# Ledger of designs, part 78: designed miniproteins, single chains

Each design is a single chain, and the fold is of that chain. pLDDT is the mean over its residues in the fold that is shown.

## One batch from the design tools (miniprotein)

Design m2700
Fold by ESMFold2-Fast:
Structure m2700 (fold): chain A 113 residues (1-113)
Amino acid sequence: SLTPSEIGAAHFGRAVMLAALAMTGEEVSIEEVRELTELAVRHRATREQFIEAMEYNYKNTKSEEMRNAIVQIAEELGLKIKNYEIKKELKWTPKAKEILELLREALERIERR
């Protein structure tokens, strides 16, 4: 069983994947992202767990486009993930930018604890 903070980190990881999907032009629910980021904060996930969740998603995605998106999201959030490089930069869609701001708010809220 996952601890509450690990559950929170998993929710943040899911929200990052939704941001990545939005960068590839897929339809994504903003309400789902809000719920996931609120759960990440409420379950007291740490900055380090957010980084680990993003590294896990990078390692476990088979799409190069999704890997590039995860790295770009991490870079915009100021989160260092291990030695991963962007092979092709993806454009920030309006929806992806909105999701990025929800991710940034979640990160800021956990850092203010």
Scores: mean pLDDT 85

Design m2701
Fold by ESMFold2-Fast:
Structure m2701 (fold): chain A 70 residues (1-70)
Amino acid sequence: MSVKEILIKALELALEASKADPEERERLRREIAELLKTELGWSEEEAEAAAEALVAMSEEELKKEIEKLK
């Protein structure tokens, strides 16, 4: 999978998190961090920071970022 495809997937998971309850949001945040670590080889610190930032974004911001990467 390309870097672009991984980033789109992370943004799509964050978009799901924006609509989810707090427990599901935390599960999706962990899933994003694991994806970035496993597929991109990012450090735990970098992946967790990125995942926290992504799940803090609004639905509108996430949709805009997904469109920029396509």
Scores: mean pLDDT 82

Design m2702
Fold by ESMFold2-Fast:
Structure m2702 (fold): chain A 97 residues (1-97)
Amino acid sequence: EEEKLAEYVKEVVREAAERLLERLLAKHPETSEEEIEAARERIEELAEEAYKNPKEWLEAFKEFKERLPELLAEATPDTREVIDIVVEAIERLEKKI
C-alpha cells in the first residue's frame, strides 16, 4: 500500500512536470535541445525524489493547496495556467488514493 502510494506520487509529479515542460516549449519554441535535455533530467530527479519521499511530497501538495488563494490573487495569466496544471495533478492523485 505505501509502495503503491509512492508510485502514484511519482507518476503525478512526472506527469505534471512533463505538462509544464510541454507548455514552456509551446511558448518558447526556440528552447535549445541542451535545455530540453537538462529539464528532462530534472524531471526524472524530481520523480525519483517523490518516489523516495512520497509523504513529504504529499505534505508539499497540501501546503500548495492551502496557499492557492494567495497564489491565484498574484498570478498572471501564464502563472495561472501553471497553477491549473499543478492543481489538476494533485486532484488526480487524490482520486487514486
Scores: mean pLDDT 77

Design m2703
Fold by ESMFold2-Fast:
Parts: sequence; structure tokens; C-alpha cells
Structure m2703 (fold): chain A 72 residues (1-72)
Amino acid sequence: SAMAAEITERLKKLRPALEKEFGVSLSDKFLEQLAEIIAAARDEVPSDEVLRNLLSSVIMGTRLEKGETIED
């Protein structure tokens, strides 16, 4: 959707700061999939603050679930 494309662009702009803050690497595919999920739940583009908080929560959730090998 057009909303998913806009959300993806905003997430890509936020990515470097969050990668630095959490010591993680975020793929383009991951951001695109997250943007589609957000767009499906909302018919409007969230603010950068909301997107940052959502992305931070997903990163923290992944660490808690141990579904991934989180190495530096």
C-alpha cells in the first residue's frame, strides 16, 4: 500500500540511530515487513516518535524471545 511505502521510508531514516542505540543490524526486508504490518493496523502514517517506539519495542521483544542469535 502507499502507507506501507511511506512507513518503510521513515523506518529507513530511523534505522541508523536505532542500530547504534541497540547494537543491532536491521535489514531492508525486515523494515518493509514491519511497515506492512503497521499499515494493515493503521490507515494513517504514524509520527516518527511512534515509529521509533514501535521499532524499539520489536527489537526488545526479539531479545526477550531468544528467537535469534543476537551477537555483536
Scores: mean pLDDT 75

Design m2704
Fold by ESMFold2-Fast:
Structure m2704 (fold): chain A 91 residues (1-91)
Amino acid sequence: SMRDQLLQQARELYDKGLAALKKGDFEGALRQVEEILRLAEQAMAQGIDPSQMLDLALDLAMEVLKHTEDHSILLRAIGLILRAIGLQLDL
C-alpha cells in the first residue's frame, strides 16, 4: 500500500540518519529528519496516519540533540522537534 511504501521510505531515511550520526555528520542526520517530516506531511495530505513517521523523525532528532555540543546544530534539532510535535497536534 502507499502507507507501507511511505513508512518504508521513512525507515530507510531513519537508518541513513543514524549512519550519518555514527560518523559525526550531524548536518546529514538532520537532513534525514527534514526528509522524514516531508514524507509525514505528504502522508497527512493523502489521509494517511503519519504517527509512525513522526515518531522516527522525533527519535532521530533527539539522538542528534543528545550527541551534539554545537549550538547551531542544537537549535536546528530543537526546531525540527517542535515541527514534528506541531504536526502530531494537528492529528
Scores: mean pLDDT 89

Design m2705
Fold by ESMFold2-Fast:
Structure m2705 (fold): chain A 74 residues (1-74)
Amino acid sequence: ASEEIRKLLEEMRELIEEMKRNPEKLEELFARFQEVATKALELAYKANDKKSAQEVKRLALEAVEVKEEILKQM
């Protein structure tokens, strides 16, 4: 993976952890996550980096699950 894709994947993981720690900021954090994930996926496809594209999709599913669990607890 390129360094740029790697940094975006790290930011995605950090945003998921922030959503868990600060559920009151869920809307803002999830919006930022979607922006970062879109950029990461576009770069992965342009680079023909199937492994990074798959990791972006996996993290996106995890973020959706985290969002749904937080909303159920509200």
Scores: mean pLDDT 85

Design m2706
Fold by ESMFold2-Fast:
Structure m2706 (fold): chain A 71 residues (1-71)
Amino acid sequence: LDAVAAAARAAGEKQAKEISDETGLNVKVTVRVEDGRLVALVKVTGGSPEEQFNAARKVAEAIRAAADAAA
């Protein structure tokens, strides 16, 4: 579980940095483990609601893919 959380955090942070560098949005990712489950919080500020949604979706997809690969 800790290894899965580490992989998910790394993937999320990498994607968040890429999006921030490309779009200028502020993207912050927090990954934690609660009751044996991986919980991820993605916060996006700046831009339009559509840009915020797209950024959050890409980060969430990267986190899920990394967690699935590490499990």
Scores: mean pLDDT 79

Design m2707
Fold by ESMFold2-Fast:
Structure m2707 (fold): chain A 76 residues (1-76)
Amino acid sequence: SAMEKEMEEILKEAREEKDIKKQTILFFRLLGEISELWVKARQSTDPKEKAELEKLIEDFKKRLQEVLKEIQQQEA
């Protein structure tokens, strides 16, 4: 989806960003998008839409954790 592509772009920008402040802002922006998806999933009355939103939330949570681990490894 278009939202998924936008979230992937934020994640890529965060990974490539060298300025700590800007990188942190990108991480919080991605967390905000994940929170929006979580609200939509909880408010959805369509089981198919709810399942797709929950899948996106779990996927991006996992990918954010992977990026954070990679950055921590590079800082060590």
Scores: mean pLDDT 78

Design m2708
Fold by ESMFold2-Fast:
Structure m2708 (fold): chain A 80 residues (1-80)
Amino acid sequence: ITTFEVNIKTSDGKVITIEIDLNDTDEEIREKLLELGLTEAEADAALPFIKRAILTLKSLSPKEQEIFLEHLKKTVITVS
C-alpha cells in the first residue's frame, strides 16, 4: 500500500496538505478533507482530482510513481 500527499487551496486562500492511501474509498477521502476544515462543496470539488491521482498511481511502475509524486508535490488544486 502506497500513500501520497495532495496540496489543496481552499476558497479562503489557505493551502492544506492531505495524505491519501491508494486504498481510500470516496467516503474516506471525503472524511479526511472535511476533518482538515474543507466545506462539503470544497471536498466534492477536490474528490475527482484525488480519485484520478489514485487511478494514475495504480497504473504506474514504482519509478514512474516517484516521478508522478514529485509532480504532485509541486501541484496545488484550487477549489472555489
Scores: mean pLDDT 83

Design m2709
Fold by ESMFold2-Fast:
Structure m2709 (fold): chain A 95 residues (1-95)
Amino acid sequence: AEAAEEGARGASEASRKAWEDGDWKGAMYAGSGAVSAGMGASLAKKTGNDAEGAELGAKGAKKSAEAAKEDGSEKGARYAEEGAKGAEEAAERAR
């Protein structure tokens, strides 16, 4: 579950950076990605398969980044993409 947890941490940090920068939309979308990554970490703990949990979290974080871009929040999309990238890198490390 370590890699899935690292992905969730990275996504949470991206959300925190958005809050510090005053980008409330970015904080919401990056936060949504962090929730998805956290669910992936929970799945990894339950199944014992860190790679599957991390990949599920990364997929959810990517969807949050796409939603931010669709909503026209350029800054929010950037923060959400940063979180998604961290989750994807964690998934790759787990495999």
Scores: mean pLDDT 72

Design m2710
Fold by ESMFold2-Fast:
Structure m2710 (fold): chain A 113 residues (1-113)
Amino acid sequence: KKEERFNALLEALKNNDIDSPVIKGVRKYLKENLKEKTDLSDETIEKLVAFILRYLSEQIKLGITDKEEILERIRNGDFKGTVEPPDDIEDDFKKYREKIVESFEEALEKTPV
């Protein structure tokens, strides 16, 4: 179930386990999904994926672990007081915000736990 995979991702991020299958899987499938759903360059997709994982890590440090709350913050561009997207990808993030959230949820479904 998506929540079980999301919790596994949060635990791996909390432990800085960069070699975790869940982090590797989410990174891989999120890149593949964004490439399919957007016209973004591979370089921009790499930056977006890195930003999303860093944003999740910072939310965990603040005690924010609810999937729906985190995804709504991403959808609304609410990064205040945490990690903001790099200036060079800010417009792409705003344009593809909904597709980024969809791609992330689909990546979780494909990722082995």
Scores: mean pLDDT 78

Design m2711
Fold by ESMFold2-Fast:
Structure m2711 (fold): chain A 67 residues (1-67)
Amino acid sequence: MSIQQRADIITDRVVDRLITDYGLSQDQADSARPIIFQVVVSRLSRGVSDDDAERIAVSIAYIRIQQ
């Protein structure tokens, strides 16, 4: 599976997690999709696992949306 395909799947999971676990609206979570995708692609390209890339992307997206 390509890095881009893996990043698409992880981005969807991060968006779902922001809504379900952190109480963000669909619009807020969707607005973060471009930055989530960039973070995930960057981390996967550096050899980070899918689970760790997801966890990192959730943290970064949540902080960025709060600003």
Scores: mean pLDDT 84

Design m2712
Fold by ESMFold2-Fast:
Structure m2712 (fold): chain A 61 residues (1-61)
Amino acid sequence: MKIKVTIYRTASGNVVRIETADKTEERRADEDGVRHAVALARGAAAAGHEATLEEVDVVDP
């Protein structure tokens, strides 16, 4: 299974985006939520899934 986790760092806090072949989910997260997202990506990779983790600083529009 392919899974992509993206962490958006914004001035108002963090947003975690989780993308799979089935769905895409985005939600706001504190630092513990970010740690959980990182653990999810690492766990998926350890289980043999194609897992990627990205951290992006959001540019002010």
Scores: mean pLDDT 77

Design m2713
Fold by ESMFold2-Fast:
Structure m2713 (fold): chain A 69 residues (1-69)
Amino acid sequence: MPLVVTDEQLRAAAEEEKAAAPEESELLDKLLRAALEKDEEAREELLEWARENYGPESAALLEKFLEAV
């Protein structure tokens, strides 16, 4: 068989992490939309979240990262 065991282990670990931290799943979705789809609303929500939780310097670094991608 192909390397199905590794794939199943990664999926099980990812689902376990998602169940343990469902809020992180929403942040990852917003990050992917902001970086890959250039979704301005997702970008603004992500920057606001970073500003509130990590401060304005962290938000500025994230904004530069999203502009560079």
Scores: mean pLDDT 66

Design m2714
Fold by ESMFold2-Fast:
Structure m2714 (fold): chain A 63 residues (1-63)
Amino acid sequence: SSELRRLQEELDSLPERVRRAAAEYIGGQGSPSELGRRYGVSPSSIVRAARLMLEVNRLEQEA
């Protein structure tokens, strides 16, 4: 869908370190603050990226 494509493009535009931190957050491997310190990114960026990743996953499961 056009929405899925837009969200995937938004994810791809994020720095790799933000995407990795968000994936670890979704996997329960740390808090946003802990992962933000580890990856050198803001906790808010991690939470935003995680929400985006979960939305992409949800839309892909509905396809």
Scores: mean pLDDT 84

Design m2715
Fold by ESMFold2-Fast:
Structure m2715 (fold): chain A 60 residues (1-60)
Amino acid sequence: SAEIELALNNFGNSSFKPPNEAAAQARLELFNALSGNTHKNPKDNPAVVAAAEKYGKLSA
């Protein structure tokens, strides 16, 4: 979805600072999910999708 794509794009931006502590924690969870991802497309991994949705919502 567009929300997941936006969250992943924001995660890839090395200059982006999370707006609050909850978003910072969610970003770390997304990083861990991506680091453990074995799927060729990260969007096919339920753990990555869940972490990206959480980070996207908390970064709004």
Scores: mean pLDDT 70

Design m2716
Fold by ESMFold2-Fast:
Structure m2716 (fold): chain A 87 residues (1-87)
Amino acid sequence: MDEKELTERLIEQLRAAIEELEKRVDELVEKDPSLQPLGEKIRELIREAEEEVRRAEEGDYLEASKRALEALSKAARLLAEAEERVE
């Protein structure tokens, strides 16, 4: 498996995760507007992950993919905490 092929597959997965997380944040904030500050924080982490995905596409794939995963993990944690707050 070439690094290029692995990078392409990983980027596709990261982009899908970003899109899904963004959609879930929007749904959560629509249901409970008081969570808007948490939603903004999560969106900031999602944007950070998007920038790292772009860097991975530019050839710095290992370092950038690692940072993208870290940002997405933080976003997912905040989302889970917000969901627990609602229910």
Scores: mean pLDDT 79

Design m2717
Fold by ESMFold2-Fast:
Structure m2717 (fold): chain A 79 residues (1-79)
Amino acid sequence: SLTPEEARQAGIDYALELFKNLPPEEALREILRILVETDDPAFRSGILEAVIQYGPPELREAVLPLAGKTLEEIRKALE
């Protein structure tokens, strides 16, 4: 199991890898999928941080409203 710090860093690394390997629209779909599917709040926080700090404008616009939300609130926003 990962520590919270390691899980957050893994989330950052995951998002950065998607930005390198996928077009923005596909990266957004994968990020929204993993945000809903992950049970780890630190990993989710890392993904959100990476998108807000380093993501393309399209991903930042879609993801910024999800910052600070609970898993239930994220699921409701993305239905």
Scores: mean pLDDT 78

Design m2718
Fold by ESMFold2-Fast:
Structure m2718 (fold): chain A 85 residues (1-85)
Amino acid sequence: SMLDEAKELYEKTMEALENGDIDKALEYYSKMKELALETVEDPSVSDDEKREVVNIMLLTAGLLGGGHLREAILLRQEIEKKLKS
């Protein structure tokens, strides 16, 4: 599921950061953002699963620091507006 892929990307980002591999962590976060956008646009995915994937994206951004977390919060706000429309 998209949710399982999101959880795996979160774990891989954390592992990369623990190993000091910032470039690899940024690569996994980029894939996480792409997955979140793909999940939100998929009509077969429930709104609850979409929100869970977006929340995991936010947690992943938080691992990278305040700048990435702020970007992810703004993206979540845009996604929530689309889901409520």
Scores: mean pLDDT 84

Design m2719
Fold by ESMFold2-Fast:
Structure m2719 (fold): chain A 91 residues (1-91)
Amino acid sequence: SAAVEASKEAAVKAAEEAARKLAESLGTQLDSIEVEEVEVEGDTVTVTVRATLVDKAGTKGIVTFRVVARNGEVVSVEVVSVDAGFSKLSA
């Protein structure tokens, strides 16, 4: 549906912005964003997004975000995991 597509788009944009801010805080750059999974439950869309960050030496790190959106609006953005050589730890 149009609402599901709008929610998915909003979720991906939110993940990208979160990834850019995280990359900036780590002294890295956002290299790529990949949608791993999209789960639709009624009017709620949950998108799992994998962001690849790169430092100045070319070292890559992966950050996975889980974003929940409803009716084209972002409800939550969560960092699920961080697999990075940047000396950062996930909760």
Scores: mean pLDDT 81

Design m2720
Fold by ESMFold2-Fast:
Structure m2720 (fold): chain A 78 residues (1-78)
Amino acid sequence: SQAEFDETVERALRDAILATVPAEIAEEAAELALELLPKVGIVGAVERVAEKFGLSEEQKNAILDAVAEELARYNREV
């Protein structure tokens, strides 16, 4: 369902950010990403968070890769 997909995207994005960014900013970064997600999509949310918190290209790509992996798992009916 759309609700299950949306929940999976939100959880994957939050978890990826919490795993990738320093603990001191992790919750604020995750909250910002979730607020932006419905307005600009996954890539746009991650780019905005990277800009605000000074994340490296490597950190940004790690977040995007982690989200993509979780969505691929969801699409396999897991």
Scores: mean pLDDT 82

Design m2721
Fold by ESMFold2-Fast:
Structure m2721 (fold): chain A 117 residues (1-117)
Amino acid sequence: SMLEEARRLFDEAIELLLALADRFESQGYTELAQAWRDLVKRLEELKERLTEENYRDLLLEALYSIMALLTWGSKRYPDDALLQGLQAAADEIAAKNLPVLDALRELIRRGRELLNS
């Protein structure tokens, strides 16, 4: 079902954000790492509230929250290749005006590729 797909996307987003937080903490970006962990907690709360009626709205909140934090990180660390690459991916996805499930799925895919580069 679309609700099960939404839950899976939240799980995949949470996994990616935790991996990014660990990476940023290893680089000494303590404040950024904490902001990503705070967002993970918020995504876990949103996932628990998922229904057939609200899943698109909650996925959209997750997507925009992730994109906002990417923008903040890219501005704070302009010389960081990973953060600049993540922001470029987010900008490309936003420009395509994709349905929220496709947008979040693509952002997770691109984020994983960049993290493993």
Scores: mean pLDDT 91

Design m2722
Fold by ESMFold2-Fast:
Structure m2722 (fold): chain A 59 residues (1-59)
Amino acid sequence: LSPALQRQREILAALEADREGHIERLADALARNTPLSKELAREFARMLLETDREVLARS
């Protein structure tokens, strides 16, 4: 398709991969410090990352 669409797909894939990595790191740290399952820790990390960005944008 158009080169712009290809660039968009590439950026989205990279962003998702980067985001997933950050979430995993945070989840790992949370799981180590608290007796939480990795799935719950991952959800927590996801919320924190999204909330942080939204708060900064609002501020």
Scores: mean pLDDT 70

Design m2723
Fold by ESMFold2-Fast:
Structure m2723 (fold): chain A 105 residues (1-105)
Amino acid sequence: SPLERARLLTALSLLRAGLETQLRIFEEKKVPKDVAYKELRSLTEALVETAVELAEMEGMSEEKERIRQVYEEILSLIDKNAPMEVIKQKVHELLKLVDELIRKV
């Protein structure tokens, strides 16, 4: 429904902005790596769950699959204790996919 779409778009926009802000804070405030990784995992999970729900509602199967794939890559990098710069690059890739999804709806 139009109302459900509006709610998901609002939630997605807020989650996207929040994740982008947290990436900047982690860089600027010298947050411990373990704390930063825990927060990134939680924020990316919330973002992906909302984006997948919107993509499913709109019948955007390709966008849904690409978002899930990049999310799995981010989780793998965190689990391997990859450098923050590598994880950040993948999170920015995820944000671009989310921005494309918002634009197409």
Scores: mean pLDDT 86

Design m2724
Fold by ESMFold2-Fast:
Structure m2724 (fold): chain A 87 residues (1-87)
Amino acid sequence: SEEEKKKLKEEMKKILPKLNEEYYLKLAEKLLKTKLPKYIKGSTAVDLLVEKLGFSREEAVEALKLLLDKEEDEEIPSYTLPYLARY
């Protein structure tokens, strides 16, 4: 539900400052079954969420905007992908 998505976003914001970059990069590579550079475009993140995790494009773009405050043409750290995947 929308309320559950909002609660998850609030909980994830509390955890984000404690992220170990290397750990979550490796987790992203395992989750998506692909090797990742340190930084990717938001559009690449959207494509990975759609192709690997069954997100609609609309949901993937919304996750990028609401969880990271990023647009498709901006770069994001690849270690944020597990965080986006829980949207």
Scores: mean pLDDT 80

Design m2725
Fold by ESMFold2-Fast:
Structure m2725 (fold): chain A 88 residues (1-88)
Amino acid sequence: SLSEEEIRRLKEEGGERLAADAEAAGLSQEIIELARNAGDPENAARAVLLIAEELGLPEKEKEAARLYAEGVRTGDPSLERKALEILE
C-alpha cells in the first residue's frame, strides 16, 4: 500500500504530465496552471472541464469530461469508468 505522501507525489507527477501535454497542445496558461496543480482534485476537475471547452469537443466528449471531472473531484472510479465507456 502507498503512503499518503506517495499518493500525493503520484498525483503531482500526473499533474506535471497533464500540464506538459496541455502546453504542447497550445492550451491557455490558466489550463496549464490548473493541470500542473492537479494533485488538488478541484484543480484537476476544473482543468478537464476547461480543456473540453477550449478544444470545442463534441457533445459526447463534453459529457464524458463532466463525468470524468466529477469522478476525479469525488474520488469515485465508477464515474471515471462511465466517462471512458461514453468515449468508446
Scores: mean pLDDT 76

Design m2726
Fold by ESMFold2-Fast:
Structure m2726 (fold): chain A 58 residues (1-58)
Amino acid sequence: MSLKDLSDEEKAAVLMEEFGISRSTALAAVAEFNRYGYLSTKTPLSAKLQEFLEKYTK
């Protein structure tokens, strides 16, 4: 799966499906990754979200 050409809303929808997270959490993760290239929160969930975004946004 490639996230490269998806809108932020579509990327958030993929994260919601894969991780069972809320839309607000998914959108926040997408926005933070787009701005900084990483997630600043240090939880097991944020680590999985970062790995997924790095792997599929090339």
Scores: mean pLDDT 74

Design m2727
Fold by ESMFold2-Fast:
Structure m2727 (fold): chain A 80 residues (1-80)
Amino acid sequence: SPLHSQAAAIVDRIYAIVDDLEKRNASLDIKMEAGVLMMHVSVLMHAMNVTEDPNDQQAYLGQLEAVLRRLEGLLAQQRS
């Protein structure tokens, strides 16, 4: 579905940011927060896959976008 395609694109960007945080030698606190956010991504992707309700899928997509924004903030804190 279009919502699943959007979720997959957000998750790809999330993985790219987590990889960049590792390459930038992010602090332990940032790595720990990123780890918790990645656990939340796994839960949200599972929820997206088990529901056929577009309203629920849209809500989970919004939560994935919030996780992406938080990770972008963590990456900005690790700029050299």
Scores: mean pLDDT 86

Design m2728
Fold by ESMFold2-Fast:
Structure m2728 (fold): chain A 71 residues (1-71)
Amino acid sequence: SEAPASAPEPDLRLVAQQLVDQGERAFREGDLETARRYYELAEELLKKEKEPDPELVERIEEGRRRLEEAE
């Protein structure tokens, strides 16, 4: 098993949620490149979770789909 929880760990789900929020904001503001980067970072964090939040996964997939359509 990976390192035991013995110190406060950053909540990967919370960090991923913040990255998705920032990605959606960047997309809303027309910064498609920044939005894509935030979604990619959030996806990488969720890959490290045993049980990723399905709502966050869906939001990332939707955001990336919209970015592809907006290019």
Scores: mean pLDDT 76

Design m2729
Fold by ESMFold2-Fast:
Structure m2729 (fold): chain A 96 residues (1-96)
Amino acid sequence: DSDQNALKALKEAERLVKIGRELVEQGEELLRRGNLEEATRLLELGLSYARTALGIADNVKYGSPSLGKRAEELRREAEEVIRRAEENLERVREAQ
């Protein structure tokens, strides 16, 4: 039942990446509106969600070869959300 547990973890990580992306998008909108404090909070939260998902994807890729391709794709999506959050957090720092 290791593969069922890995699949559940992967589905949870996919949910976390989706939430992280939505939080980063909201943070970007707040940054455009000049609300730096709320933008920072949402960007940091989105970054946290994406980092958690990346860790889960790494564990699934190592523990379940059958899910490796799906875990690799999720890793790429999580890395993109992380990059986007970090770039926007740097913009917040430059705007202050």
Scores: mean pLDDT 88

Design m2730
Fold by ESMFold2-Fast:
Structure m2730 (fold): chain A 116 residues (1-116)
Amino acid sequence: MLGRQLQAALSAEQKEEILRLLEEALRLLEEGPADRANVLAALEKLRRAAELLGTSDPALGAALREFLAWLERQLDEGRLSPAETAAALRALAEFMRALVRGEDEREVEMPLPHLA
């Protein structure tokens, strides 16, 4: 449901830019070492993607940016390791990608419930 609202509000250009940022972030987290430099680079790309999402859904954009700022503080304070922060950022990037792609935008005929 959320992905469908975002797909209706986002331009094709905005969707492409967000997906590009998410792909670059996931690549840093998957192919690179789980070190502080790669984690901070991925976090910056996710912050830019969240800002673009915020142009269509300001509440969602604000919540995502707040969560990213919290993760950066936990990493800086040594409360989360770079590897733990990388895992959290990967999960967030996959969630954001699903929202933007709207993986249900193809009409899937769900079989009617047995009670119909």
Scores: mean pLDDT 75

Design m2731
Fold by ESMFold2-Fast:
Structure m2731 (fold): chain A 78 residues (1-78)
Amino acid sequence: MNEKERRELEAEILIAMGRIARTVGDYDLAIKNYEEAIKLGEGEIKAEALENLSETLKAKGDYDKAKEYLKKAEELRK
């Protein structure tokens, strides 16, 4: 496994951890995990992390920030 593959796997794990945190209502932990995944992931993995971050921000009531992250995810999937 090369460095890129390792980073992609780390990002996927962080997204999974973020989803678990969000499911139990720990939105701050979910956000932290998604932000770390965004730093490590590229392309589709990064887009997935941005989408999950956007959904979590909506759950917290931060609609403006959620829209910004959703737009970034859409740009990666073009």
Scores: mean pLDDT 85

Design m2732
Fold by ESMFold2-Fast:
Structure m2732 (fold): chain A 80 residues (1-80)
Amino acid sequence: DELAEEIARLLAQGARALGEYDEKVNSLIVKAVNAALNGDYETAIKYVEEALKIAQEKGATEAVEHFQRALDLLREKLAE
């Protein structure tokens, strides 16, 4: 699924932008990717929303942009 691969790529890019030491965000992104790969887009959205909130609180603009794009794609897939 091309859309699931694009979502996984965006989530990985967002996590990298926050840095390797944000264990909570990394955990949320792993859970979101696994949920999306299993077709559980609703659960994936919840985890990405939590990661986005943390990125916003940290002022990590690049991570925020990647997570917002991933959320848009996840919501589009859920609406199918």
Scores: mean pLDDT 78

Design m2733
Fold by ESMFold2-Fast:
Structure m2733 (fold): chain A 68 residues (1-68)
Amino acid sequence: SAEEVKAKLEEIKKYVEENGSKLSKEEVSQLLREILDLVSKNVSILSPEQKQLAKETVEMLLKILEEK
């Protein structure tokens, strides 16, 4: 459901916020793939707010990759 996808995206975002500086390039890549998989499978049922949450989390992960 969209609510389950939102909860998972919020969990990933919180994990990245708390652990971002400690994440390896491999872990960042795995998290990016997980977000992409969640969004691609559920894109038709996601609200604009949930799409924005996914975008913000991806941008955060990409910034971590650029700083390594």
Scores: mean pLDDT 80

Design m2734
Fold by ESMFold2-Fast:
Structure m2734 (fold): chain A 67 residues (1-67)
Amino acid sequence: SELDELQKKIRELNEELSKQNPLDPKLLEELIALIEKMKTHPSLSDVQKKVGEKEIEELRKLLEEVK
C-alpha cells in the first residue's frame, strides 16, 4: 500500500541519517516531506498520526540546528 511504502522510506531515511555526521539538510527535508504526506493519508490511525507528528517535530529541530 502507499502507506506501507511511505513508512518504509521514512525508516530507511532515518537509518541513513543516523549514519551521517554532519546531517544532510536535504535528506532531513525529504524525510519531513514524506512524514507530512503520511500524516495526511486518510487511512492513517490516530496512533500512527501521533507517531508522525513526533517524528516531524524531532526532524524540524535537527534541521534548524544544521541549517
Scores: mean pLDDT 75

